# Ledger of designs, part 67: designed miniproteins, single chains

Each design is a single chain, and the fold is of that chain. pLDDT is the mean over its residues in the fold that is shown.

## One batch from the design tools (miniprotein)

Design m2316
Fold by ESMFold2-Fast:
Structure m2316 (fold): chain A 91 residues (1-91)
Amino acid sequence: ELEKLAEEYVEWFDEYIERNLKDKLSPEDIEKLRELVRGLVEALVNGDYETADKLAKEIARLLDEKVGPEEAFRFYLIVRQLRLEVERLKA
């Protein structure tokens, strides 16, 4: 179900941030990133792909500026995977 998928991805991202980004981002940037990720997952599940694309770009910019291009690209791949899984469940 889409709701369960959304919860699992939000939990996965929270764990990912804690394991990989906690020591690389300020507490303020971590909070902003969490807000953007939750908004992104919500937009994708609701089929609001325009908002999802905007939020994904904001997250990629934040990660590129604060962490580096490798992390921004990794995030891009994860978002792409989530979008494919959402589309599969809606088919």
Scores: mean pLDDT 80

Design m2317
Fold by ESMFold2-Fast:
Structure m2317 (fold): chain A 73 residues (1-73)
Amino acid sequence: SELDKLVEEGLKLLQEIEKIIKSKKSSLTPEQAQAILQRLQELAQRFVEAVRNRDKQALQEVIEELRKLKKEL
């Protein structure tokens, strides 16, 4: 379904972002790492809530924010 495709896209983005953060572990300051991790945690929580509520609009919005975060890394 369309919802299932959005869920899969969001999960892939979360995994890709985690991989990028891990690869940059030695080059990030503690302050930079904290800011990135807090943003990722916020978006992950929004993603889980959107999945739980089966809210396609909220899923699309959080996926777009995850794409922006990934681009900033």
Scores: mean pLDDT 85

Design m2318
Fold by ESMFold2-Fast:
Structure m2318 (fold): chain A 60 residues (1-60)
Amino acid sequence: MDNIRKAHDDLRDFRLQQARQNMDADTVQQLADLLDRQADLDYKSLEEEKRRRELAELLG
């Protein structure tokens, strides 16, 4: 899980750095908020998928 979070953080920082060069501060902040929200959703989805996979293996 740490590797996934680090990958999301690295990608977020990279995208925000590029956005800062082409966008105003308010737009960059909105993008940061959206990326953080997306990362949280992706993380929760992966945890849920892992639980479903483990349950399927136990019941299969």
Scores: mean pLDDT 72

Design m2319
Fold by ESMFold2-Fast:
Structure m2319 (fold): chain A 66 residues (1-66)
Amino acid sequence: SMSEQEELIREFKEEVERLFNDESLSKNDKMLRITELYGRLSTVLTPEQDAEVQAYVAEVLRKLFA
């Protein structure tokens, strides 16, 4: 079974995907919302989970501004 942190990471990734595909938001608004959500999530993660989520966020932001 998934830990509470694994469930939060899943929900975070779903929300990031929703924001990424939201055509009503500017790229800058998407970046700000994604980084705000990450900032909140990072406070409850292990260092290993945080490193994985940081890599995910970096890749999403790279694709956003590609």
Scores: mean pLDDT 88

Design m2320
Fold by ESMFold2-Fast:
Structure m2320 (fold): chain A 95 residues (1-95)
Amino acid sequence: SPLGREGAILLTVMGILLAGVDYLLDVAKKLNAPEDVIKEIEEMRDKIRKLYEEATKLWKEDPDNPENLAKMREILDEMEKITDKVEKILNEILS
């Protein structure tokens, strides 16, 4: 179904964002970023993981549900905002 395919694409993008934040967290640790910075990125990573789990549950329960798809789009928007915040934090530390 077109809705099921859109949901699968959204989950794929979300998975890429989660992997990206995991990578940035690993980089921050290897570069000996301040402990408070590492903790803040870990908290944001944990939020993204919970959002990804919520979106996955919505898609598995009913991939053809337009209301679930709308919620998944909202979840992606929230994940993108958190990822942007992680990038800004790291850019400030590296500047």
Scores: mean pLDDT 89

Design m2321
Fold by ESMFold2-Fast:
Structure m2321 (fold): chain A 89 residues (1-89)
Amino acid sequence: SLLPKIGKEEAEKIIEGLASPDVNVRVAAVLMAATSEFTPEAIKVLAEGLKKLARSPDPLVRDNAVMAARGTGSEEVIKAVEEGLKEAA
């Protein structure tokens, strides 16, 4: 890969940003998920964290979790969010 991979610590910041009360912080977190390349450790953090956000009672938080998961292009992350949404339904 020509781009440096984002690790666990930055992935945790993305999850935190997606749950922020500030819409600009949430949008920035979605964009970071869509434009970044991740280590395997970061993918695991994103899968677990986005699954929890997909179970949020706030539909905007759930929508941001879906957008972030799709943005990563990771089957593991996408599947985790789909499982979280089923638990919320």
Scores: mean pLDDT 83

Design m2322
Fold by ESMFold2-Fast:
Structure m2322 (fold): chain A 100 residues (1-100)
Amino acid sequence: SELDELLKEIRELGEKFEEARKNKDSKTMEKTLKEIVKLQEKILELYPENQALLLAVASEAQLFIDEIKELEKEGKLEKEKAEELIKMLRKVQDKARQLL
């Protein structure tokens, strides 16, 4: 199904993000997170009444926000880049919460 493909893409991008984090590849981390956010926004657009998906999107966004904050504190991600990515993730999280 389209939903199964979207969820698979997000999982694969999440794994790519984790690999980029291990390799200290901030450019790939940024690109991958932006792609995850785009897919999460698409899920909210296509499935606004699916409470389980809305909760999953909000929770996953928080996990990424927390991880980005730790990366910034450790000097592994530039402050300005971290702030930009957190802002994008909070926007998606807020949209998901508004639909709940």
Scores: mean pLDDT 88

Design m2323
Fold by ESMFold2-Fast:
Structure m2323 (fold): chain A 100 residues (1-100)
Amino acid sequence: EFQERVRAAYERAKQRVEELKKEYGIDDGIAESLRLILMTVDLADDPELRALVEKGIEQVREALKAGKFDEAKKIIGDTGLEVTRLGAERRPDLGVELRK
């Protein structure tokens, strides 16, 4: 079950990234970073994380349309950091392993 969820999330993320590669010609580094972020958020199944990623994707699309590949890469990095931060905030239960 979990392995199938991971596989499905990977395929959905890969499809979205391939669409961006076809539309804007993004490099493999940008593509791989975006795929990992999308897959992670899909597996977390949290609406605030999904909203954050969708906002990040729109900002990336705008940067790519303007030919600002370095800005798109920065937006992906910033989005990944925010996903990590909000994930820790939204999933405080994951910190239980560190408590007695």
Scores: mean pLDDT 73

Design m2324
Fold by ESMFold2-Fast:
Structure m2324 (fold): chain A 67 residues (1-67)
Amino acid sequence: MELSPEQRRQQAEQLVAQGEERLAAGDRVGAYALFQQAIALVADDPALKEAIRDRMTALLAAADAAA
């Protein structure tokens, strides 16, 4: 199957977007699971993996601050 780096990046971005949607709906556990899936999908790209981890951490912290 064709899993180019660009396709993996797009799938990871889709999972991050779904995680943000879940977080906006108040589903922190579901959001966290989606972010973890995105990180796993791009495990071979350390820069993108770190960017997703940073985004996950920032979004979870922002949700805590907004509560």
Scores: mean pLDDT 77

Design m2325
Fold by ESMFold2-Fast:
Structure m2325 (fold): chain A 106 residues (1-106)
Amino acid sequence: SVGDLLDRIEELVREIGKEEDIEKIKKLSKEILRLLDEALERETDPVLRRQLQAARDTVQDIIDLINDYEAGKITEEQFRFKKRLLVIALGGELVVARQVLRRREA
């Protein structure tokens, strides 16, 4: 179910928030992106789809941030600061997605 996918995505987002290794952050981000794409394929409700798309866009921003850091376009300090903000944003987007899902099932 989309709820089961959200449970797994939330677990992986908690893991990415604790992770310092760039290659592991990249792997986790790609897995979250895959699960969000699966959720978007299964979901037909436009409100929940919008929230899942916002989360997907934030995960893509994390991947782009990793690519910029690996390319030497940003400093390690800039990477860690921006990663923290994006992880917070992603967490908030998933809280809203969960609330939409719960209200629909109530």
Scores: mean pLDDT 90

Design m2326
Fold by ESMFold2-Fast:
Formats: sequence, structure tokens, C-alpha cells
Structure m2326 (fold): chain A 80 residues (1-80)
Amino acid sequence: SERLEKGGKFIVEKAKEKGELSKEELGEVLKEAVKKFKLSDDEANALSAGLNEVMNETGKETLSAEEVEEGVKLGLKYSE
């Protein structure tokens, strides 16, 4: 989905701007992406699942831009 890819790219760019994103900031950025790109609930849930999987696997309170990109890639895979 082009919308989902654009939403994912937006989240990664926000992580690059800030250097890292906390779980709360990731939730806010995801909501912003959903509104901006008009993502479906399924698309939003797929991105959320990918980001949460990386967060749980790393055990970190914050994710770097690289880790956010990994989570977005997982979310895109879950939406296929």
C-alpha cells in the first residue's frame, strides 16, 4: 500500500529528527501518520505491531531511527 509506505516513511523521518522516540512519542507519531495519510485501522495496527515487536525485542524505553525503520519494515510485512 502506497499510503502505508508513506506513513512508515513519515514515522522514520520523525525518529531521525528527534534521534530517538519513546513508546509514548511513537504512539503520537503513529496517530499523526494515520491522520495525515488516512491509514485504515488494519494498516495502523500493522505498523503498531511491527514497532511494538522491535521495542519488546530490544527491551528499550526508546527506539533509534534505525530501530524504528526495522519496526516499520515489519509492519509493512504484516500488512501483506
Scores: mean pLDDT 84

Design m2327
Fold by ESMFold2-Fast:
Structure m2327 (fold): chain A 95 residues (1-95)
Amino acid sequence: DPLTLAQLLREFAKKYNLPEKLANAVSTVVLRVAADPTLESARRAIEIAQKLGVTPEELLEALRKLYEFAKKSNATPEVIEDLERAVELVEEVLA
């Protein structure tokens, strides 16, 4: 079966031994952007990540790695598109 977004996030965190704060930050950004793909939603998610002690640079690197992991995994096209949007919106907020 294709990996769901939740399964993909779990497998990614496990494979790369992500610290809990970074795993929570990545999940927050991805799930928020999937529900509401706007710059304001991405900005709010980045604010939450910063409160968790994750830098914008760490967050963006982790999101890019997650996107590459999704493309190499059994992720659905819809999940890959959601992750691509999350990366693009975070890059735009940080520009």
Scores: mean pLDDT 84

Design m2328
Fold by ESMFold2-Fast:
Structure m2328 (fold): chain A 74 residues (1-74)
Amino acid sequence: MEKRLQAEIALSMARITIAVGKIALEKGTMTKEDAERLLALVEKQLEAAREAGAPEEEVEELRREAEEVLRRAL
């Protein structure tokens, strides 16, 4: 059960990080460097989620969302 909790926590942290990034992007407070750091943070969170057994489809969806935030900031 510990791995299931780790997966849920990691996925939730990734979702929160992406949501904060989207809000910052819409408000114009996000720099290109901030977006790159946010993507790196999300990638670490998603890697932790995958190692804990999170569904690959969900990990890939969140990765795509994070990449879109970076793309819009560039």
Scores: mean pLDDT 81

Design m2329
Fold by ESMFold2-Fast:
Structure m2329 (fold): chain A 88 residues (1-88)
Amino acid sequence: DALYLGMYLIYAGITQNDKLARQIADQQMRDMQFSAEIQKLILAGYSQREIAEKLGVSESTVSTRKRNLEEGIKIIGEEGYKARLDKI
C-alpha cells in the first residue's frame, strides 16, 4: 500500500522510532478511511443528519469532513478528489 508506506516513511523520519511511526501511520489510515466513507456519502447526496445517524457520529464530525471535501475539490477538482476517495 503506497499510501501507508508514504505515511510510515514520513513519521519514521520525524520520530526515528519504528513502533511509534507504525502507530501513527495506522491511526492516520483509520482516520482517512473513516473520513473517506463520510465524504463518499456526502457525494452520494446524503444529508449531514442522515450520515451522522447512519455512522453513529456527531453532525459536527460530518460537517468537518464536508468542509475538508469542499476544500479538496477546490485544490484538485471534483473528479480528482473522487478518484482519490475510491482508492481508500
Scores: mean pLDDT 79

Design m2330
Fold by ESMFold2-Fast:
Structure m2330 (fold): chain A 77 residues (1-77)
Amino acid sequence: HMEELRRRQEEIDKLLEETKKNVDKAKALFDSGGPVEELLKHLEKVQENIDKLGELSEEARRKADAIVLKALMDVLM
């Protein structure tokens, strides 16, 4: 059980980091007026990672949602 929890936390941390990186890339593309197709690709990756996080942990899913919300607020303000 302890080893299972450790492996799960490592996977969660990795997915959260990947989510943040893809959100940052999507934001940069939006700010620069880059290709819509590339922007959508990064957003699709974010959605995939959020779905995986939701399967692993509700807390991790909420953290991912917060990352996305913060990026949206930064773009809108």
Scores: mean pLDDT 80

Design m2331
Fold by ESMFold2-Fast:
Structure m2331 (fold): chain A 76 residues (1-76)
Amino acid sequence: MDKYETIVFADGKEVGYGVGNTPSLASSLAAGMATGNGAEDKVSTAKVYKNGELVGVGTGGSPGLASSLAAYEAEK
């Protein structure tokens, strides 16, 4: 079973973090935390790690968009 971790950055700061058994779950949790921390309308970069290795990166106009792109790359 693989461990995925997603970290969301906005304005050069870590604003969200999520862990799950899939890239999509980890990224959804990280995006939710980032939105709760006030990054809803901020350009964000999400990085997805699989068992400690970087497997996906996404940048978008919101945590949700960045996290979705990063999860999609991690699923490839």
Scores: mean pLDDT 85

Design m2332
Fold by ESMFold2-Fast:
Structure m2332 (fold): chain A 80 residues (1-80)
Amino acid sequence: MAEEEKIEEKVIKEMQEKYKLSKETIEKHIANLKAGNVEGVLDEVLKIFIKEGDLRAIAAALQKIGAEFDEELARRKAEE
Protein backbone atom coordinates (compact mmCIF):
# COMPACT_ATOMS: atom_id res chain seq x y z
CA MET A 1 0.00 0.00 0.00
CA ALA A 2 2.70 2.53 0.93
CA GLU A 3 4.54 1.37 -2.18
CA GLU A 4 1.52 2.35 -4.32
CA GLU A 5 1.60 5.81 -2.75
CA LYS A 6 5.23 6.18 -3.85
CA ILE A 7 4.26 5.37 -7.44
CA GLU A 8 1.48 7.97 -7.27
CA GLU A 9 3.97 10.58 -6.03
CA LYS A 10 6.26 9.81 -8.97
CA VAL A 11 3.34 10.13 -11.40
CA ILE A 12 2.32 13.50 -9.95
CA LYS A 13 5.87 14.84 -10.08
CA GLU A 14 6.54 13.66 -13.63
CA MET A 15 3.22 14.96 -14.96
CA GLN A 16 3.78 18.34 -13.33
CA GLU A 17 7.32 18.61 -14.71
CA LYS A 18 6.75 17.25 -18.24
CA TYR A 19 3.17 18.33 -18.94
CA LYS A 20 2.74 21.21 -16.48
CA LEU A 21 -0.53 19.86 -15.11
CA SER A 22 -1.92 20.81 -11.71
CA LYS A 23 -1.73 18.31 -8.86
CA GLU A 24 -5.52 18.29 -8.57
CA THR A 25 -5.93 17.35 -12.23
CA ILE A 26 -3.39 14.54 -11.97
CA GLU A 27 -5.01 13.21 -8.78
CA LYS A 28 -8.40 13.02 -10.52
CA HIS A 29 -6.90 10.84 -13.24
CA ILE A 30 -5.21 8.61 -10.65
CA ALA A 31 -8.52 8.29 -8.78
CA ASN A 32 -10.25 7.23 -12.01
CA LEU A 33 -7.58 4.59 -12.59
CA LYS A 34 -7.95 3.22 -9.04
CA ALA A 35 -11.73 3.09 -9.47
CA GLY A 36 -11.40 1.18 -12.77
CA ASN A 37 -12.63 4.10 -14.88
CA VAL A 38 -9.75 3.81 -17.32
CA GLU A 39 -11.54 5.86 -20.00
CA GLY A 40 -11.29 8.88 -17.70
CA VAL A 41 -7.52 8.52 -17.32
CA LEU A 42 -4.87 10.36 -19.33
CA ASP A 43 -2.76 8.05 -21.49
CA GLU A 44 0.38 9.63 -20.05
CA VAL A 45 -0.67 8.76 -16.49
CA LEU A 46 -1.33 5.13 -17.46
CA LYS A 47 2.05 4.92 -19.22
CA ILE A 48 3.87 6.05 -16.08
CA PHE A 49 2.12 3.38 -13.99
CA ILE A 50 3.14 0.84 -16.62
CA LYS A 51 6.73 2.11 -16.55
CA GLU A 52 6.81 1.79 -12.74
CA GLY A 53 5.96 -1.89 -13.11
CA ASP A 54 2.41 -2.21 -11.83
CA LEU A 55 1.82 -5.55 -13.51
CA ARG A 56 -1.96 -5.58 -13.05
CA ALA A 57 -2.24 -2.10 -14.53
CA ILE A 58 0.06 -3.16 -17.37
CA ALA A 59 -2.03 -6.22 -18.20
CA ALA A 60 -5.43 -4.51 -18.08
CA ALA A 61 -4.80 -0.87 -18.91
CA LEU A 62 -2.13 -1.37 -21.58
CA GLN A 63 -4.50 -3.36 -23.78
CA LYS A 64 -7.18 -0.68 -23.52
CA ILE A 65 -4.88 2.34 -23.75
CA GLY A 66 -3.07 0.75 -26.68
CA ALA A 67 -6.26 0.52 -28.72
CA GLU A 68 -7.46 4.00 -27.76
CA PHE A 69 -4.02 5.58 -28.16
CA ASP A 70 -3.67 4.11 -31.65
CA GLU A 71 -7.03 5.60 -32.63
CA GLU A 72 -6.16 8.99 -31.13
CA LEU A 73 -2.75 9.06 -32.80
CA ALA A 74 -4.25 8.13 -36.18
CA ARG A 75 -6.89 10.84 -35.80
CA ARG A 76 -4.28 13.48 -35.01
CA LYS A 77 -2.24 12.54 -38.08
CA ALA A 78 -5.38 12.56 -40.25
CA GLU A 79 -6.23 16.04 -38.95
CA GLU A 80 -2.93 17.35 -40.25
Scores: mean pLDDT 66

Design m2333
Fold by ESMFold2-Fast:
Structure m2333 (fold): chain A 99 residues (1-99)
Amino acid sequence: MTKYVIAVAPGSSLDGGPTEIVVQLLKNTAGQPSEVLAKVRKPATEEAAKEAARQLVEEAKKRGIKPDAVVYSEVAGDEKANKAIEAAVEAAKKALEEL
């Protein structure tokens, strides 16, 4: 059984810059590891996170995939990253309603 999800998670910058947000289109098959079909990294701001989420929903649509769920992970003690993650999740859910 296969499901497709939009996953939102914090990323780290290797150059010591601000925390980034990573939005991924994942293929989840029962009994197998998740496969990353597409991925976008953006700065941890609400506007950039919304843009990343919309970009991944459009990528799914272009591939003929309707994601089954939006999943996310939070960062303890990082309110800025968590606000960006929340904004991306809401933007992804809104974009999925339009598919």
Scores: mean pLDDT 77

Design m2334
Fold by ESMFold2-Fast:
Structure m2334 (fold): chain A 87 residues (1-87)
Amino acid sequence: SMEEELFEKFKERALELAEKFGLDTEELRKILESAKSLSEAFRLFMEYIEEQVKQGKLTDEQYEEIKKELEEMIKEIIEEMAKAKKA
């Protein structure tokens, strides 16, 4: 379904973003694979990123950059869903 495709697209983009910032993509992949919805995947990704900041693997500035990238990703996903409803 289109919803499943958007969910898979989000997981792929989240992993690409983590790789860009030098994070453990294998750990993140396992976390995201446990998600049952796009909303849960987003929440789990944010929790993972917050843990990386807590562990000193990300700076506060990198965390703010990741949040901005996620806002753009969610906006793109919403636009794709809106287009799917019109088809």
Scores: mean pLDDT 78

Design m2335
Fold by ESMFold2-Fast:
Structure m2335 (fold): chain A 62 residues (1-62)
Amino acid sequence: MKKVALVRDKDEEKAKEMAEKIKEEHPDFEVIATTLSPEEAMELKKELMEKGYEVYPFTVEE
């Protein structure tokens, strides 16, 4: 099962910085940085889980 780290922040640069840090610490993770709303991020998480990914949300709250 592929592992996905879903990083959400309202600031795109902060999301990217956190994504890079996660990628360094967990190179086996596919890292997605996003500025989506909490609801949109939750929908994306559900879609990825339906496709068979293990999704680890970071900063999914506003």
Scores: mean pLDDT 74

Design m2336
Fold by ESMFold2-Fast:
Structure m2336 (fold): chain A 82 residues (1-82)
Amino acid sequence: MKKEEIDKFIEELLKKYNNSPEAKAFVNVLKTAYEEGKIDELIEELKRRLEKVKASTNPRAQQQLPKLEEMLEAAEKIKEIK
């Protein structure tokens, strides 16, 4: 698929999370990884972070699981569009 479809997906994510500084940082990470051709590297890093968080007994770390899963799903979606 074309760059325009990925740009649209990223813009829709940014609009969805417009009021969240954390979500804006997340969208910026996705955009940077895509523009640098490192989306596969981002997916692998997110998978490693998910495994580390799942192994943690810390409730604060466990609270990051849903966000990391959302980031991984978004990164994989960008890879599918590309």
Scores: mean pLDDT 73

Design m2337
Fold by ESMFold2-Fast:
Structure m2337 (fold): chain A 84 residues (1-84)
Amino acid sequence: GKMNKIILRAIGMALRAIGLQIDALMLKKQGKTEEAQKAIDLSKEAIELSLKAMDLADKGKLEEAEKQLEEAEKKIEEAEKTLK
């Protein structure tokens, strides 16, 4: 159903953001502090938005959940650009 698709997508987004946070933390250890910190902050925001989307979907607020996932996708794209 639509709710299950949103929840699975939110889980995928959170996992992607966690991976980016790990990559950014490794970059920070290499002394690239400014770029790494921006990516860490963006990845944390994406995780929070993904968790909020899962909660909204569980409550039947599917349109609001999709909006949170769109914001999470934007944060992930910005983090990926910062790390590339």
Scores: mean pLDDT 85

Design m2338
Fold by ESMFold2-Fast:
Structure m2338 (fold): chain A 96 residues (1-96)
Amino acid sequence: SESLVKEAKELEAQAWEALEAGDYERAYELLLRAVELYKEAAKKSSKQEKIKLLQEARSSLLAGAERFRAAGEEEMARELDELADEIDKEIQKELA
């Protein structure tokens, strides 16, 4: 799962570069791929590590939402906020 986390962070970096370049569709796709890699790593991890990886995925989505909003891409930002809420519910289920 360390390899998956490394790939997720690399995809996040590429997403931020694409966003700065104005390629919002590519940035969105790269960010979602990064989140899926965090989720895949979480499935292969202990319960405690799973929670941490889901928290990283949520943080990535929230950071993305803020950056897309700053760029004027309100709809993409809203979709990322909704995905972050879904991950928060999964985290809460693991903590309960």
Scores: mean pLDDT 88

Design m2339
Fold by ESMFold2-Fast:
Structure m2339 (fold): chain A 57 residues (1-57)
Amino acid sequence: GSLTATPNERLAEKFATQGVIYKDQNKLDLAAEAYKQALKVNPNFAEARDELEKILA
């Protein structure tokens, strides 16, 4: 762990990467869940938010 929450940024990226994998497999429900987990860890993760919005649109 880090006092500056840097590990949370890495963790959010891992969830977003999982979301990309699910999206590539057309598993949009699982992709959306992975992006939601990324945003739960890092609410300012714009890429995860944008990808989630695309799935929900």
Scores: mean pLDDT 78

Design m2340
Fold by ESMFold2-Fast:
Structure m2340 (fold): chain A 100 residues (1-100)
Amino acid sequence: VEEFEKLLREFGELVGEAIEYAKQGKYEEAMEKLKEALRIAEEIRRKFPELVSEETAKLIDELRELLESGDVSKEAVGRAVALAVQTVSLLQEALEKAKK
C-alpha cells in the first residue's frame, strides 16, 4: 500500500501543477504536466490493477486519448483536468478501502 500511496501522491501533485498552469492560461504547460501525471496513472494501473476499477481505467484511457490529440485549447485542457481530478478521487477512494 505504501508504494500505491507514493504514486497517488505524485499523481495528485502533477495534477495540481497542471491546474495552476491552466489557471494562468498556460495550456501547453498544463498539458505537459497532465502527460507526466498520465505516466504515473498508467504505472499505478500496471502495478496495482486490483486497486484500479473499470471506471478509473476508463478515465485513464479517455485522458490518454485527449492528451494524444495534441489539442491544447482551453476546452481540451479543462476536460483533461476534469478527467484527471476524477481519477485522483477514485484512486483516493480505493486507497481508503485498501487501508480497512
Scores: mean pLDDT 86

Design m2341
Fold by ESMFold2-Fast:
Structure m2341 (fold): chain A 106 residues (1-106)
Amino acid sequence: GKEKEKLREEILELVRELLSSVPEEKIFEVADKIRDELRKLLPDTLEGQIALGVFDLELGVAAALPSLSKEEKIELILRGLRTALSVLSVEQLEELLEFVKKLLEE
């Protein structure tokens, strides 16, 4: 529904803001905190495991390629996050949104 799409786009926008506001060397520290929250929220199903695996793959590529700019690393992380958000319920998206808002206050 429209509510779920709106929540996903709001989360992606706030995560982009958060990752853009930190130094390049701290992007992965922030991404790891988001990964830990995703792991708690994602269902222990094949779909949930695949979604987390896609996020881990994009994060790993962003960390492994020295030729990538800060912006390219952020885009890979956001691409992986978008996949994970697609399998979350409205309630789980609301929990993740509150978590990301709290990270922006730190």
Scores: mean pLDDT 87

Design m2342
Fold by ESMFold2-Fast:
Structure m2342 (fold): chain A 70 residues (1-70)
Amino acid sequence: SVEEQAFAAARELAELLAKDPDPLLKELGEYGLKALEALEAGDFEKAEEYAALGDKYLEKVTEKARELGL
């Protein structure tokens, strides 16, 4: 199903980011994994909290990429 494929893709991306040597990318991936785990558990409040933390780190990653000329 589309939902299963989307979830699997999101998890794979989050796992790749969580293994990144860059601390900002690692934190983004870790919060992404926690958000996905909360979704699987049906804890939507926790999922929203972890997703919000991931978004905050995504903003920092974007700023850092801009500073590095990426």
Scores: mean pLDDT 76

Design m2343
Fold by ESMFold2-Fast:
Structure m2343 (fold): chain A 52 residues (1-52)
Amino acid sequence: MVDVSNLARDSILLTQKSLGLEETGVLDPELLAKVRELDPSFRIFADLVSTG
C-alpha cells in the first residue's frame, strides 16, 4: 500500500499544519482521534480511501 501510505502521511502532515499542530507525521491513536474530532473532512477522506 505504497500510494495509500503516502496519501495518509501527507494528509496527516497537512492536517497538522492546518490545525497549527507540529508536523511530525506520526500517527498516534490520541493524535488521530483529536484530528478526526477537529477535522471531520479527514475522517470522510480516510474512510473513502480505505476499503469499507
Scores: mean pLDDT 63

Design m2344
Fold by ESMFold2-Fast:
Structure m2344 (fold): chain A 62 residues (1-62)
Amino acid sequence: MEKYRLDTSTPAGKVAEADVGLKDGDVLEVLERHEDGTLTVRSLKTGKVARLPESVLVPVET
């Protein structure tokens, strides 16, 4: 099961949080993986969809 969270401990993760309106600790479901190293993800809490660099995401286990 591909789930991630936003890594807001880094400056890049904090910028991504502000830009897309996701919150720290929100669990993101991967909808699409792109060739440029970005993922289209959906917040399980808010339903918000965003395209983020894989480098600002941390995998979570269920």
Scores: mean pLDDT 74

Design m2345
Fold by ESMFold2-Fast:
Structure m2345 (fold): chain A 72 residues (1-72)
Amino acid sequence: MSPREQLLQEYEDRLRQAAEEYNIPEDVTEQLLESLRFTAERFRDLPIERLREIMEGHLKDMEGEMKSLAEE
């Protein structure tokens, strides 16, 4: 597995863990995963450290939304 594929897998696994913790519906979880994959593909030509920064921000935004939904 390439370093970029490993990075994407890391963030996909973290997103799935958050979705399970907050009991997010499967269809919503798949939509969020697709958004994360789309972001990784859009920035595929950037240095891996910059891609990690972008992915970290995107995941944090998604986790915040999931937490908000779980607290309602």
Scores: mean pLDDT 82

Design m2346
Fold by ESMFold2-Fast:
Structure m2346 (fold): chain A 89 residues (1-89)
Amino acid sequence: PMKLSKEAQELLDEEMAKIMELLRKGNEAETPEELDEVIEELDKLIEELDEKKREAEEKGDEDMVFALDIAIAFARMVKALTKKLKEQL
């Protein structure tokens, strides 16, 4: 089993914590406007993660690219769930 580098694991843990906090905010949202704010924060986070991934690819840091791919996939999933929740309000 291939283990991530310490740096990649620490980044994944940090970014996952941010994404989980946004998931919590979305679940606690009572208005469509509050959900729009969560979607905007997720879009900003995804853009930041995509930029970090480009930098990691340029450096040849395969572990970091893999960690960022996981974080990006999870952030996109949370965004899709938040949009679906907004449609129900």
Scores: mean pLDDT 86

Design m2347
Fold by ESMFold2-Fast:
Structure m2347 (fold): chain A 87 residues (1-87)
Amino acid sequence: MDALEAEIAAATAELQAKADEYMEKAREALEKGDEETAKKYKAEAARLMAEAQEVAARIAEAAGRRELAAELRRGAEELRKKAEEIE
């Protein structure tokens, strides 16, 4: 469990960092009253998080953790849906 969690965290760290950066840019845009730019950055952050969940799901599947992989894939689909709703 711990080793798999560490592998997932390492493999997704860059995607999560990029998503956090876009969320910060979205906050800055919203503070300036630029709702259009804020929506764009929020949608991009959600897409990056969805990609991270897909990477995590593939690692979980390779490790034989089918239920975990299914849950991560559901999370990715939900994040993509959220990105569409924001945009």
Scores: mean pLDDT 84

Design m2348
Fold by ESMFold2-Fast:
Structure m2348 (fold): chain A 91 residues (1-91)
Amino acid sequence: MTIEDIMERIAKETVETYGLPEELVRRFLEALYEAQKAFAAGDLETAREYLAKATAAAREMLAELERRGLAGAAERAEFDAMIAAAEAKIA
């Protein structure tokens, strides 16, 4: 399977589990993959750019989960802490 096939499979499984829009989940996974690829190559500027895009998509996913009653303040706090930790590692 290509990496695109794997990401599409993860997106579909996430959509089925949480009822999130597939396009939003795919956008998140694509940005996260590009961030990790850039980080592995030592391109910290590109890694930061894609991490910001992944964070934006993840915030949209969290807002949709909150709208559906599947997430609350605790999940938002945990998400914000995880993003802060990831940003600190690539600074």
Scores: mean pLDDT 75

Design m2349
Fold by ESMFold2-Fast:
Structure m2349 (fold): chain A 85 residues (1-85)
Amino acid sequence: SSELLEELKRLVDELGVLLALLGYSPVEVWRRILEILGLEPPSASLSPAELRDYLLAKIESLSDEELREAIRRVREEIARLRAQL
């Protein structure tokens, strides 16, 4: 659903901010988020903007069940990282 997709996008942006605060570079942020979501990294070396676009395209292809699972994983990671800050 569009509501699940928008919630995941919001959580991904929040996770990105937390990773940046922990010293991750822009490329490392998007690669780490792909890893947390269990999504395969791109075969090509991409810029941070291209990695973000790649991630968003992958998220937009997820089913509602996959979106709910992704939301759960991102929320758990955000809670874990906030406990370290």
Scores: mean pLDDT 87

Design m2350
Fold by ESMFold2-Fast:
Structure m2350 (fold): chain A 72 residues (1-72)
Amino acid sequence: GPELQKKLEEAKKFAKEKEKEVSKTKEVLKSYGVVVGDELIAFVELADGKIVVYRKKGEEVEEEVYDRESLL
């Protein structure tokens, strides 16, 4: 419905925001955002083989870093 479409657009914006922040210091290959329940999740894939994962719930944002191979 319209509510899901709005959440998907928010997730895309969140991913692009985080891509811009990370690209100031690291080479970014791509970013993508998803919605999981009430959370927005952004994935930022780096040229060094790492993936930075951002989770936003309300005003709280958590950051975790994974090796790309550990997520395959």
Scores: mean pLDDT 81

